Designed miniproteins, single chains. Designs and how they scored, part 59

Each design is a single chain, and the fold is of that chain. pLDDT is the mean over its residues in the fold that is shown.

## One batch from the design tools (miniprotein)

Design m2153
Fold by ESMFold2-Fast:
Structure m2153 (fold): chain A 99 residues (1-99)
Amino acid sequence: HMEELKKYFEELKKKNKVDINSENPEDRISAESLLVATMIRAIGALYGGSREEAEQALRDARLAKEMFKDDPQSVAMIERLIADLEAALAAGLPEDPFA
């Protein structure tokens, strides 16, 4: 499961040049851009990111789920991502990663 998500993110990173750190709402209001940015942040958080990144990714994932509600494949992927982020936050992600 996690390996599939990681592979999907690597493919998206190659195909899409998104500003992962953009706080500009317009850069993130596109459903596809939001989904890509959310998934990249989530993988980063799950594989050595901070609690703050996971919390932001969770917020973005919940928004993306609403935007993609009519696409069952996207919803399933986003729901899995939300579950993984919630589990990671519950398990205690590092507050101050060595970066």
Scores: mean pLDDT 62

Design m2154
Fold by ESMFold2-Fast:
Structure m2154 (fold): chain A 119 residues (1-119)
Amino acid sequence: AIVLTESGGGTVAEGGSRTLTNKVSGADFSKMGVGWFRQRPGEPLEGVAGISHYGDGVVLAGPVAGRAHASRDDAKSTAYLDLSNARREDTAVYYSVARSGDDPSAAPVYGPGVTLTVT
């Protein structure tokens, strides 16, 4: 089974920075597209960032564009979301996601989620 190990949750001050990580095991990471979704209190699930398995298809959602940087390290099977200038609206549960780049019919796998609180 594919397992996603997440880190970077906790409390950050408004205007501060935080790195969220998404480590994938149980699959060839170099074949996986990876990213993050979040759910803000009382809001629907929304996309945050994605990186293709080629490493070139980086997508950042509007609310974090200009404040976030996404990267991947295939040797470590880990993706990174660097969030700067944190806003209170960034308070959410963040779910890592991974999907097969070689099988578009395969369902995405989600991590258990980490809570980020901006105070």
Scores: mean pLDDT 81

Design m2155
Fold by ESMFold2-Fast:
Structure m2155 (fold): chain A 79 residues (1-79)
Amino acid sequence: MALKEAEELAQQGEKLALQGLQAYRDGDYETAARLFQQASDLYRQAAELAKDVDPERAEEYELGARYLDELARKAAELA
């Protein structure tokens, strides 16, 4: 089911985002930027899968992707 696939992608994105936060805390801004960008990409894929079935959940995933993209940009500026 598309929603289950979207949820699995979002969960993968969450794991990468947590790894990115750990890298950021450790001062590894290059690794943090890459991990946040990968997490953002997974959330965008989740939103695309969910958009026609559950638009509300798709919007949540898109907001998550935008937030992670902003974190990636900020980390890249510090690298």
Scores: mean pLDDT 87

Design m2156
Fold by ESMFold2-Fast:
Structure m2156 (fold): chain A 65 residues (1-65)
Amino acid sequence: MLTPEQRRALAERARELGEKSKDPEVQKTLREFAEALENDAPPEEIGRAAAKAVRLTGDTSLLTP
């Protein structure tokens, strides 16, 4: 389970990666991941969003704070 501090750190990282990307699908995926972290989404939804973000970006740090 992620702490509120870890959720905030991951959401900020996801937003930064999204802003750097010129790919609309990557931007959408990272935004959805950040929103899931901020809106207290269930762990299953956060995990699914994180896995999709890692798949599209190759950045495994999105799986761990």
Scores: mean pLDDT 77

Design m2157
Fold by ESMFold2-Fast:
Structure m2157 (fold): chain A 59 residues (1-59)
Amino acid sequence: SREEIRERLFAEIDRLDLPEEEKERLKREVERLIEEGRYLEAELLVGVAALRVAVEKVT
């Protein structure tokens, strides 16, 4: 469901090694995309953020 996708993506954002301010920005963007029915874009947004965090740790 829409709620399940949102809860999962929010939990993924909360697990990222990012400042709280950045997590809040990501959550707002995800909420907007979900409201518009753009679920794949919401998934990709969180996935890209996770990749950036991973790259920063090894670069």
Scores: mean pLDDT 83

Design m2159
Fold by ESMFold2-Fast:
Structure m2159 (fold): chain A 71 residues (1-71)
Amino acid sequence: SLLDEETAIAEELAAQGKYEEAGELYERLGDLLSSLGRHDEAAAMYRKAAEAYEKAGKLEKAQELRERADA
């Protein structure tokens, strides 16, 4: 599926150390899933985005995304 393909791209970006780009892609996927009412899947994407942003040193952005995942 397109979602699986985009998730694989984000995982590859993270594997390459491109953590900010991976975080941005996971966040966009979370936003898309949330807009579709797929809240559990959106939360999973927000948690992955938060981990990526944390590795990129963007601690405030990571905290915001963890809060979105828990909402």
Scores: mean pLDDT 88

Design m2160
Fold by ESMFold2-Fast:
Structure m2160 (fold): chain A 60 residues (1-60)
Amino acid sequence: MSLAEVGAKMAELMDKSVEYALKARKSTDPAEKAKYQAEMLELNKKAADLYAQRRALLAA
């Protein structure tokens, strides 16, 4: 994969993670907060995997 493609996917996942984090912060319902934080953690794990792939490509 190209660096640009990996970067674009990573940015998309990070943007969604930030969106869910903001929704969690603004929500007063603990169930809604937990749901958004769980979504954020899943997206963050996927973003970290893509970040590792990007770093490997840059190091090569």
Scores: mean pLDDT 79

Design m2162
Fold by ESMFold2-Fast:
Structure m2162 (fold): chain A 94 residues (1-94)
Amino acid sequence: SEAVKLAEEAYKKVAEAYEKLGRGNTEREEVLKLLEEAIKLFEEANKIFPNEESEKLIEKMKELFEQFKKQPSPEIVEEILKTAEEFLKLVKEL
């Protein structure tokens, strides 16, 4: 499925952002770019197979992303990663 491929690409970008942030030599601008690109890919995946649960997960990721921009923390990126994993699992079952 094209939606699954987009969601898998998005998930990989969130995972990369989490790993880069965790290494302590944080390229903040690169982490922000990866998270923004991931959210856009999840939005594209949702456009292919729209559902209310996917839309809620995207909105949660967007809210967490805005929170991260204001107060960067590894815990916020971890929550984005968890939400991204839930989105990917949901899209694979549709």
Scores: mean pLDDT 84

Design m2163
Fold by ESMFold2-Fast:
Structure m2163 (fold): chain A 77 residues (1-77)
Amino acid sequence: NEKKEEAEKYTEKAKEFLERGDVKTAARYAIKALELDPENKEAIELAQRISGILREAGDVKLAMEVAMKVHEAEKKL
């Protein structure tokens, strides 16, 4: 429905920004996608990957924020 369509759009935006190397913007879009549709497998996998990249880059706070959103999404199924 509308929320799932918006989540898919935010997931695509997250992928675009990640491909451009803007990991922080990608993280924000991934969080929004999971808030709209916590069952979106692509958004969950993308957010997990973004969290890892942020941690390796030393942005531990944002990495933890993304990881927490993934955990919340996985618990709701």
Scores: mean pLDDT 84

Design m2164
Fold by ESMFold2-Fast:
Structure m2164 (fold): chain A 111 residues (1-111)
Amino acid sequence: DPTKKAQELVEFVIRNFGEPLRNRALEKGYEEFLKEMKELGEKLLEAIEKKDLDEAIEVLAEALNVSKETVRETIEKTKMKEEDLRRIAELLRNGDVHGLLVLLIDLALNG
């Protein structure tokens, strides 16, 4: 059932990324949160340029405040490519957490 699978993927993204990101922003305050996201976005770009997937997963886990296992599962479920990881890095560098969640949902639905 494509509809049920799409709903499960959207719920997965919101639960595993949306809630942790919201909690981090509330805990740290908005300006500090944005600085941290920008720095992590730069580190993610460096990992992508080095083609170090394990380092990219570690940076994403830190940025999204989730486990490395959750990041790996998301990459597998969404069939995430290098181009998609670069888009995530750009959104983090811009502090666009809303755009990041939208991208993750889009990848989940179209993966």
Scores: mean pLDDT 75

Design m2165
Fold by ESMFold2-Fast:
Structure m2165 (fold): chain A 127 residues (1-127)
Amino acid sequence: MMQELLALAKEGFEKAKELVPELKPLLDEAIALIDALEANPDDEAVRQALHDVLARIIDAVNSMDLPPIVKELIRTSVSLASLAALLAQLERDGTPENAALRERLEELGRRLMERAKELLEELEKLK
């Protein structure tokens, strides 16, 4: 689940770089942090850095005049990356309460992945 969420978030950010070149520095930073998190899911510093970059991406997107579908792609990609980082954190703790929360977040992750795939398909049709 976590690796699938991160892979799709990364794909969404790569597509966003093509559509919004002004966001390239922030999106490149997010992609690099996703790669670092995939290599070491227990790295708290990487999770915090990713959280900070994702917040900056959302702030930038909200301040820009972009097509709604492009804003939705970026927001969905941010949500995928954020959820993956949270799932990595919860897996580390191993409590029954965290297991129940993880199951609910995995269901949310499945829905977000489906939506991201739909958005990527629609953007490919608009070439």
Scores: mean pLDDT 83

Design m2166
Fold by ESMFold2-Fast:
Order: structure tokens, then C-alpha cells, then sequence
Structure m2166 (fold): chain A 91 residues (1-91)
């Protein structure tokens, strides 16, 4: 098994992060999985300064179907720094 990691750090408003966090993570994981056709799973993690982490996972099934699982994100405060990590897993 091989894992490739992509990391992006950004400042977000609390409203934008709370509203889009769950959907953003699922969409990021699915997009990364579609971009890497040999990948079997992508895990997207959103980490906020202070130790809060939310996770979404996109998994490619043997049928070619993509299954999405995501966690709710806690409300964030304006001006917090967030780090998005994408982990792409290969068989």
C-alpha cells in the first residue's frame, strides 16, 4: 500500500467553514479519487488550530462505485487557520 499526501493551509471565516466544511471535505475527497484512477481511497482531513479535526472518506468499490462518508464539522471562529490534508491510498 502506498499513500500520497497533499496539504493546503488557509484562513477561513467561521460561517464559511461551518457551512461548507462537511460538503467541502466530501467533494475534495471525491475529486481527488476521480483524479487518481488507480487509487482505492482518499481521506480528506480538516484540522483547525486548537486540535479540532473533521474527516471525509471517498472509497472506490470493485464495481467502480464511489462511496462517500463524512463527519459533521464543529462551528469555527472567524480568522482561524485551517489545514486541509488529502491522503490518496493505492492498492
Amino acid sequence: MRVERQVATFTVSALAAARLGHEMLANAAEAALREHPEAVRVTARLEVSGGKTAVAVATRQPSGEIVLESEPIDPLKAGQTATLTLEVEYA
Scores: mean pLDDT 73

Design m2168
Fold by ESMFold2-Fast:
Structure m2168 (fold): chain A 69 residues (1-69)
Amino acid sequence: SKEEEKKIAEKLLAEAKKEAEEVGDPKVKELVKKAEEAYKKGDYKEARKYALEALIEAGVIKLKEVVLG
């Protein structure tokens, strides 16, 4: 349902915001902004997409820091 899509988007967006704050990367922050804009418009599918992309990007940044020192 759209209500379940909203709940999932809200949870992913909250986690994406935390990760964006932690890594401080402009691309991750921009993806979070896009997710938040989509959420405000009621497009929970697009909000989930951008929130997930922000989480993936943050994860890649963290992994790169571990590998490259």
Scores: mean pLDDT 85

Design m2169
Fold by ESMFold2-Fast:
Structure m2169 (fold): chain A 110 residues (1-110)
Amino acid sequence: MEKKIAELEKKIAEDPNDYKAWYNLGLAYAKMGDYKKAIEAFEKAIELDPNSPLAPKAYAKIGRIYYEQGDYEKAIEYAKKALELDPNNAQAQFLLTELIGKGYSKLVLE
């Protein structure tokens, strides 16, 4: 994982506008449990190309990270953002279903 992060950081240093590299860096940090850096990388990917098919995927990943941290309100907000961009985003749909199962149905449905 460290080797993959170093490769992605080098790629970003050469091309800081590579939104795909930022998205992949977010995935690598999330896999390591570095959630703060993962969110920062996903937000950068969204900022660089908000109309890309990676933008709803990045929002869904940020929502999952907030869920793992116990911040269910932010998890719902980001899952809804993913679905606004892509109503068929399975990760965001599943996350909202899990939050309903945890008793957050009012916040999900409001």
Scores: mean pLDDT 86

Design m2170
Fold by ESMFold2-Fast:
Structure m2170 (fold): chain A 81 residues (1-81)
Amino acid sequence: MEAAEEEKKKEEKLKKLEEEIKELEKQIEEIEEEIKKLEEKIKKGENVKENEKKLVVLESALGLLKAAIDFNKKLIEELKK
């Protein structure tokens, strides 16, 4: 059976995981910028309680996105073998 077909599937999976990591990194950058804006508003005393709640939600989302990147990186390492 065609060895080239298995290599093609592996290459497609690697590309997909690398693209997913790139998208996740973009989302992390956007969330980090939003966190910085919220921290500045909190520092200025603007809607402190509401912005603190938003900050906690964004920090949780950031943690999940970082965990997803780590998971995808492990899958890439497994597929490279």
Scores: mean pLDDT 82

Design m2171
Fold by ESMFold2-Fast:
Structure m2171 (fold): chain A 73 residues (1-73)
Amino acid sequence: SAELAIEYLKRAIELIKKGGPDAEAIALLARALAYAPNPEAQRYIEEAIRALKAGDREKALRYAEEALEILEE
């Protein structure tokens, strides 16, 4: 559901902002992806995961926040 995707995405965003473990943030983003109902939000979550795996936390945050904006509209 969108509500579950939003919950996991918000948790991932907060963890990234706090400099928490990338592996946990990736797991939360993957859960958000599983529950995301629309392809555009899924695409941004996938890009956030890729950015985080590449060590680009700023890019990961931007993509995750874009996905959140789409899901909350």
Scores: mean pLDDT 87

Design m2172
Fold by ESMFold2-Fast:
Structure m2172 (fold): chain A 59 residues (1-59)
Amino acid sequence: MEEERRGIERAEARGREAMRKVNEGLALPSEEEQLRYFEETFGPETARQIQLGRERQRA
């Protein structure tokens, strides 16, 4: 069914777009600039989750 395939294609497209934007943010020179970029691009909640994820990777 096309609707199922469309769902997968949409998820893949958003994944590629998100990865591109994450890579752009990670290219910024400071953690504050990276978080600011993610906040502007994905919103404050997603930016917070990215920061928490990095902190938990070391915990």
Scores: mean pLDDT 68

Design m2173
Fold by ESMFold2-Fast:
Structure m2173 (fold): chain A 109 residues (1-109)
Amino acid sequence: MEKEEKEKEGFKALKNASLEKIKEVLKEVLKENDIEISEEELEIISKAIYEASKSLDLSKEPKEVREELIKKTVELYYELGGKLPREKIELIVKMVLSKVINAPEILTK
């Protein structure tokens, strides 16, 4: 269950992260994967991830936490006026989560 512990640590780092740190991680992920979005879209995605992360129930299994975070981020993204296709926003969110889980320290540097 060591893998689950690492995932839980990543979710804790995300829940405690500032909006600015989440925005920095998102910018890096987009650049590393050659994904182009507008500054407006970047602000909306960052805020959606930030607000979704603050509501995480870390007592749940890591898989459930991941699924809830993705679902809530996508819901908040469209509520905030996001215009990307669902598949694209889900991919971006999953990429951000993968980076945070593999390197939680990126949110605390």
Scores: mean pLDDT 81

Design m2174
Fold by ESMFold2-Fast:
Structure m2174 (fold): chain A 66 residues (1-66)
Amino acid sequence: ADELHARGGELLREGRPEEAARLYEEAIKLDPNYARAWGGLAVALDRAGRPERAGEYLRKAGELSA
């Protein structure tokens, strides 16, 4: 999970937010309670021009990190 999240962050820095979103989704499938992956997915989707679910995923990340 941490490894996939780290790679997702690299893809965001490379300007590849759609690929980053896919890695964050994979991390969530492995550990649905991994708050950082939900936050990463929200950021990746926003940067990919798909912000519709970003607020929902950010809320999920906040709930898991409380």
Scores: mean pLDDT 76

Design m2175
Fold by ESMFold2-Fast:
Structure m2175 (fold): chain A 89 residues (1-89)
Amino acid sequence: MEEKQKKVIDEASEYVKEISEAVKRSLELRKTGELGKLSVEGGKKLKELHQQMLSSTPEQAEQLHREMNELIREEMEKTREMVLEILKK
């Protein structure tokens, strides 16, 4: 499961980076800076949850894994929403 968790984290981080980079090419630095901050904070939280899971009991690890999956989905969706809102205006 360690490899699977790593892949999910890496995919989420890469997806957020790709969106942030695309936005940087079309928008003012101020707007792209907001997306950059979101990407960095999202990755940091995912790393912290992963570290907690590695040192947790099996029961806690399952709960943390669910939290990581939910956070990944939320961060990806928020980034997508921000990109769509910025591009719309």
Scores: mean pLDDT 61

Design m2176
Fold by ESMFold2-Fast:
Structure m2176 (fold): chain A 70 residues (1-70)
Amino acid sequence: MPSPEEVYRRLMEVVDEVLSIASPEEQEELGRFMVEVGEKVTAARSEEERHRVLEEALKWVEEKLKELQE
């Protein structure tokens, strides 16, 4: 299974792809979402909590990318 660091790296790759395609409004929405993810990661007290936050974020961003690439 991927490590939290690998999930984070994948998340940043997908975020970069979304930002390259997204409208300014969609970029602002994604930016706000990523700020919330960063706050949750910083507040996480365990590796498992950090991993869960990153996995949930990755799923959200992957769905966003899929919508934009249709």
Scores: mean pLDDT 80

Design m2177
Fold by ESMFold2-Fast:
Structure m2177 (fold): chain A 63 residues (1-63)
Amino acid sequence: MDGILIGLARMYAGLAKIFLSQGNIELAKEELEKAIEIASRADPRSPEAQALVEELKKELEKL
């Protein structure tokens, strides 16, 4: 069932990249924060979820 949460987090991360391409940094930041929150709610033992959270936090720090 964690696959649904990871999938949702990846979708929000994708939306953030689209907003960044449009110059909408504020919207991109909001979508990245949503993605991080959703991924953080996935199974804490999942290496995929942990890696995704780390990657998304790194992207958010660049903004």
Scores: mean pLDDT 79

Design m2178
Fold by ESMFold2-Fast:
Structure m2178 (fold): chain A 65 residues (1-65)
Amino acid sequence: SVESEAGLLLLAIGGQIEGLIEEVRFENGKVIVRLREDTPEAREVARSLEEVAKKAGYELEVELV
C-alpha cells in the first residue's frame, strides 16, 4: 500500500517509468531520489514520495541531475 515500504517502492518505480525520476537509492533509513529536472510534475512526485517515506520511517533527500 502507499502507506508502507512497498508503496514507496511502487511510487519510485512509477516516477522512473514516467521519466520524472533518474534514480532512487535506499540507505540506512534514507531514500535518495534523483530527479531529471525541477518541474511541477517532478515536485509533485517528490512530495508524494516524501509523505510515503515519512510513514515508512525514512528520511527523503532530493537531488537534481
Scores: mean pLDDT 68

Design m2179
Fold by ESMFold2-Fast:
Structure m2179 (fold): chain A 78 residues (1-78)
Amino acid sequence: MIQEAQKLMIEGIKAEREKDYEKARDLFVKAAELFEKAKDYGAASLAYLQASKMAEKLGDKETAAEYREKALELAKKA
């Protein structure tokens, strides 16, 4: 589980470098969900912060705020 989430984080970073912000957002969200399922709340929080950054790049301020709020809630559990 954690290994798969880590692979998704690496793929998300690659997509971000290629300016594919939609793909990067989706990959970071999937990674966050897997980290949360594994109860790695710190890694899940960081993954949602990366997804929030991608949503900001896409001009989706509402979705960016939702991901940031989710990240803060997960950080409280870490």
Scores: mean pLDDT 87

Design m2180
Fold by ESMFold2-Fast:
Structure m2180 (fold): chain A 59 residues (1-59)
Amino acid sequence: MKYVKAVKTVDADAPSVLKFKEGEILEVLKEYPDGNLLARSLETGKVGLVGKDYVEEIK
C-alpha cells in the first residue's frame, strides 16, 4: 500500500477534492498520468482528489 504525507494544508469546499492538514498521512488509491492522486485521509476516512505538489512519497 502506498502512503503520502501532506506538505501543505488544503481547506477546499469542493466535493471532489480531499481536505487535509500539513503532516497528515494519506493512503494512495490511484495515481493518474498527470501526477494527481485519488487518496483516502486516514484521519477522516474521506476519499478525494489530491494535487501532486501538496504531498510527498513516504519511503
Scores: mean pLDDT 78

Design m2181
Fold by ESMFold2-Fast:
Structure m2181 (fold): chain A 62 residues (1-62)
Amino acid sequence: GRLIAVTKGETTLVGDPLEVLKEGTEVEVLRIYPDGMVEARSLATGRVGLLGLDDLEDLRLV
């Protein structure tokens, strides 16, 4: 299964290039770091980057 979460509001997926994610955007959580950073993939674009765990809600396995 994949670990999926939803953005709480507008946030930036920090990759190269940067991607702005709107509120309610689904992401696949690839890794959660001890400092609360998350490596995630945008399901809309397939791009991978970093965002804060605090920017995500509704974590679920699918």
Scores: mean pLDDT 86

Design m2182
Fold by ESMFold2-Fast:
Structure m2182 (fold): chain A 53 residues (1-53)
Amino acid sequence: MSIAEKALKEGDKKLIDQLKNTSVRNLLSRQDPELLEKIEKLIKEAEEKGLKD
């Protein structure tokens, strides 16, 4: 299980916030845009579950 998936399950808002960081997202968009898309979906699921209140 990835760090992002673990953060969502544990409700670790700090890790989720780090994944939403502009620099991290910018690096992922250049190196692996498919991975960025998957992370965006995981973040959206976390927001729907209230983990990013």
Scores: mean pLDDT 64

Design m2183
Fold by ESMFold2-Fast:
Structure m2183 (fold): chain A 73 residues (1-73)
Amino acid sequence: MAIQPVSEEEAERGYKEAMELIDKAVELEKDPSKRSEAARYITAAYLLAVGFELEGYTEVAEKIRKAVDEAIA
């Protein structure tokens, strides 16, 4: 399994980064001229979720995907 002491810190840092990307995308989405930029942030957050799932951090990946789904709904 991929969860280890150093990996837990890395997973928490990555989760915070993904949440920051999603929050930034939501902010940018309020400006029609920045919708393409918002889409890039959402895509980056989604790729982080895919990376976490491949590393065995399925719960973290699912939380990120749910946040992405809520942001684009």
Scores: mean pLDDT 76

Design m2184
Fold by ESMFold2-Fast:
Structure m2184 (fold): chain A 99 residues (1-99)
Amino acid sequence: MDSIRQEVLDLIDSLSKDELQSVLHSIVDDDELRDKLRQSLQVVFPDVDFSTMSVDELKEFIDTLSKSQLQQILKTLVDLLDESGLQKLLDLLKTIKST
């Protein structure tokens, strides 16, 4: 369903830098989404090896990024996720926005 994808993209564009960092930290803490996040990071930053980074190192890297870079990572992640992954990402985005 393309409606979930569009809602996710609209939320990524609407979130603040702090909210985007919180979403990405939640993704790093999620075993199912973490591998897809590493793949997204490798697409956006091809010169960096993310396969060797710990959870804490991934969070530290995310905290150095601009709002535009955080949005780019999440949009790239959307292209890597199946429908169940997109639903999980949507739930995280809604939770962070409502907090």
Scores: mean pLDDT 85

Design m2185
Fold by ESMFold2-Fast:
Structure m2185 (fold): chain A 86 residues (1-86)
Amino acid sequence: MKIIVEIRNGGPSARAAGLALAVDMEFNGAEVEVTVDGDTLTIKATGANDQSIQSALGFAEGLRESGAEVEVSQEGDTLIIKAEAP
């Protein structure tokens, strides 16, 4: 499975949390690419297992609890998480 996480207007805390998720997914065997373009942090994981999926979903919930607007969707074999920080 593939996982794409996009965080817009993320401050240092959101960036740190996103990087921690990237490290966790890579440790679980995914191939992870992290891109920063202005105020947008994008994390792409390929070959994600169930543990990486659970970590990504937990991350999405954590962002919601922090006041971010979070959308979670699935397109085929790709889990997509889009977050816009307050």
Scores: mean pLDDT 82

Design m2186
Fold by ESMFold2-Fast:
Structure m2186 (fold): chain A 63 residues (1-63)
Amino acid sequence: SREELIRYLMEKYGLSEEQARGLVEALQSEDPVVRRVAYYQLVKDLGLSEEEAKELLERAQAI
């Protein structure tokens, strides 16, 4: 399921494999600061909506 989420991010948002993998790892981190930084990267650097960023966080946490 982790590899499926990585592929989804690459196809849906145009991320590289390295970017998608790092993002999933950060969103799954036990450190809330690391997760928060990844969330802000989605919104500010990639231009995703807050709804899209929240959905990705919830999806990553469910794996």
Scores: mean pLDDT 81

Design m2187
Fold by ESMFold2-Fast:
Structure m2187 (fold): chain A 105 residues (1-105)
Amino acid sequence: LKEDIEKAVKEARERAKTLSLDQRIAEANRYILKALVFANMGLYDDALIYASAAIEIARFAGPEVLANALDVKARIYYLQGDFEKAKKLYEEALKILGDSGAKVV
């Protein structure tokens, strides 16, 4: 799993370099959806691979999609019963959304 995640993250990072901003947002969202589908099927290892790849692309796409990717990975850890890892990712997502300066109106 760790090697699979590291490989997926590296491939996602290289892929992000070949994409425009709009394409990075779209790819990150596609990986987020794949992660959710696998998580809903109970395939948590596959879900973590796609969620980790989504986070890496989202780092180059913007704070909103990055926070969504972090939230999805947190949800996967929560479903696995790893509440400490889930909490850490939720806190990171909340900080990113707070730092974006978005006025909620």
Scores: mean pLDDT 80

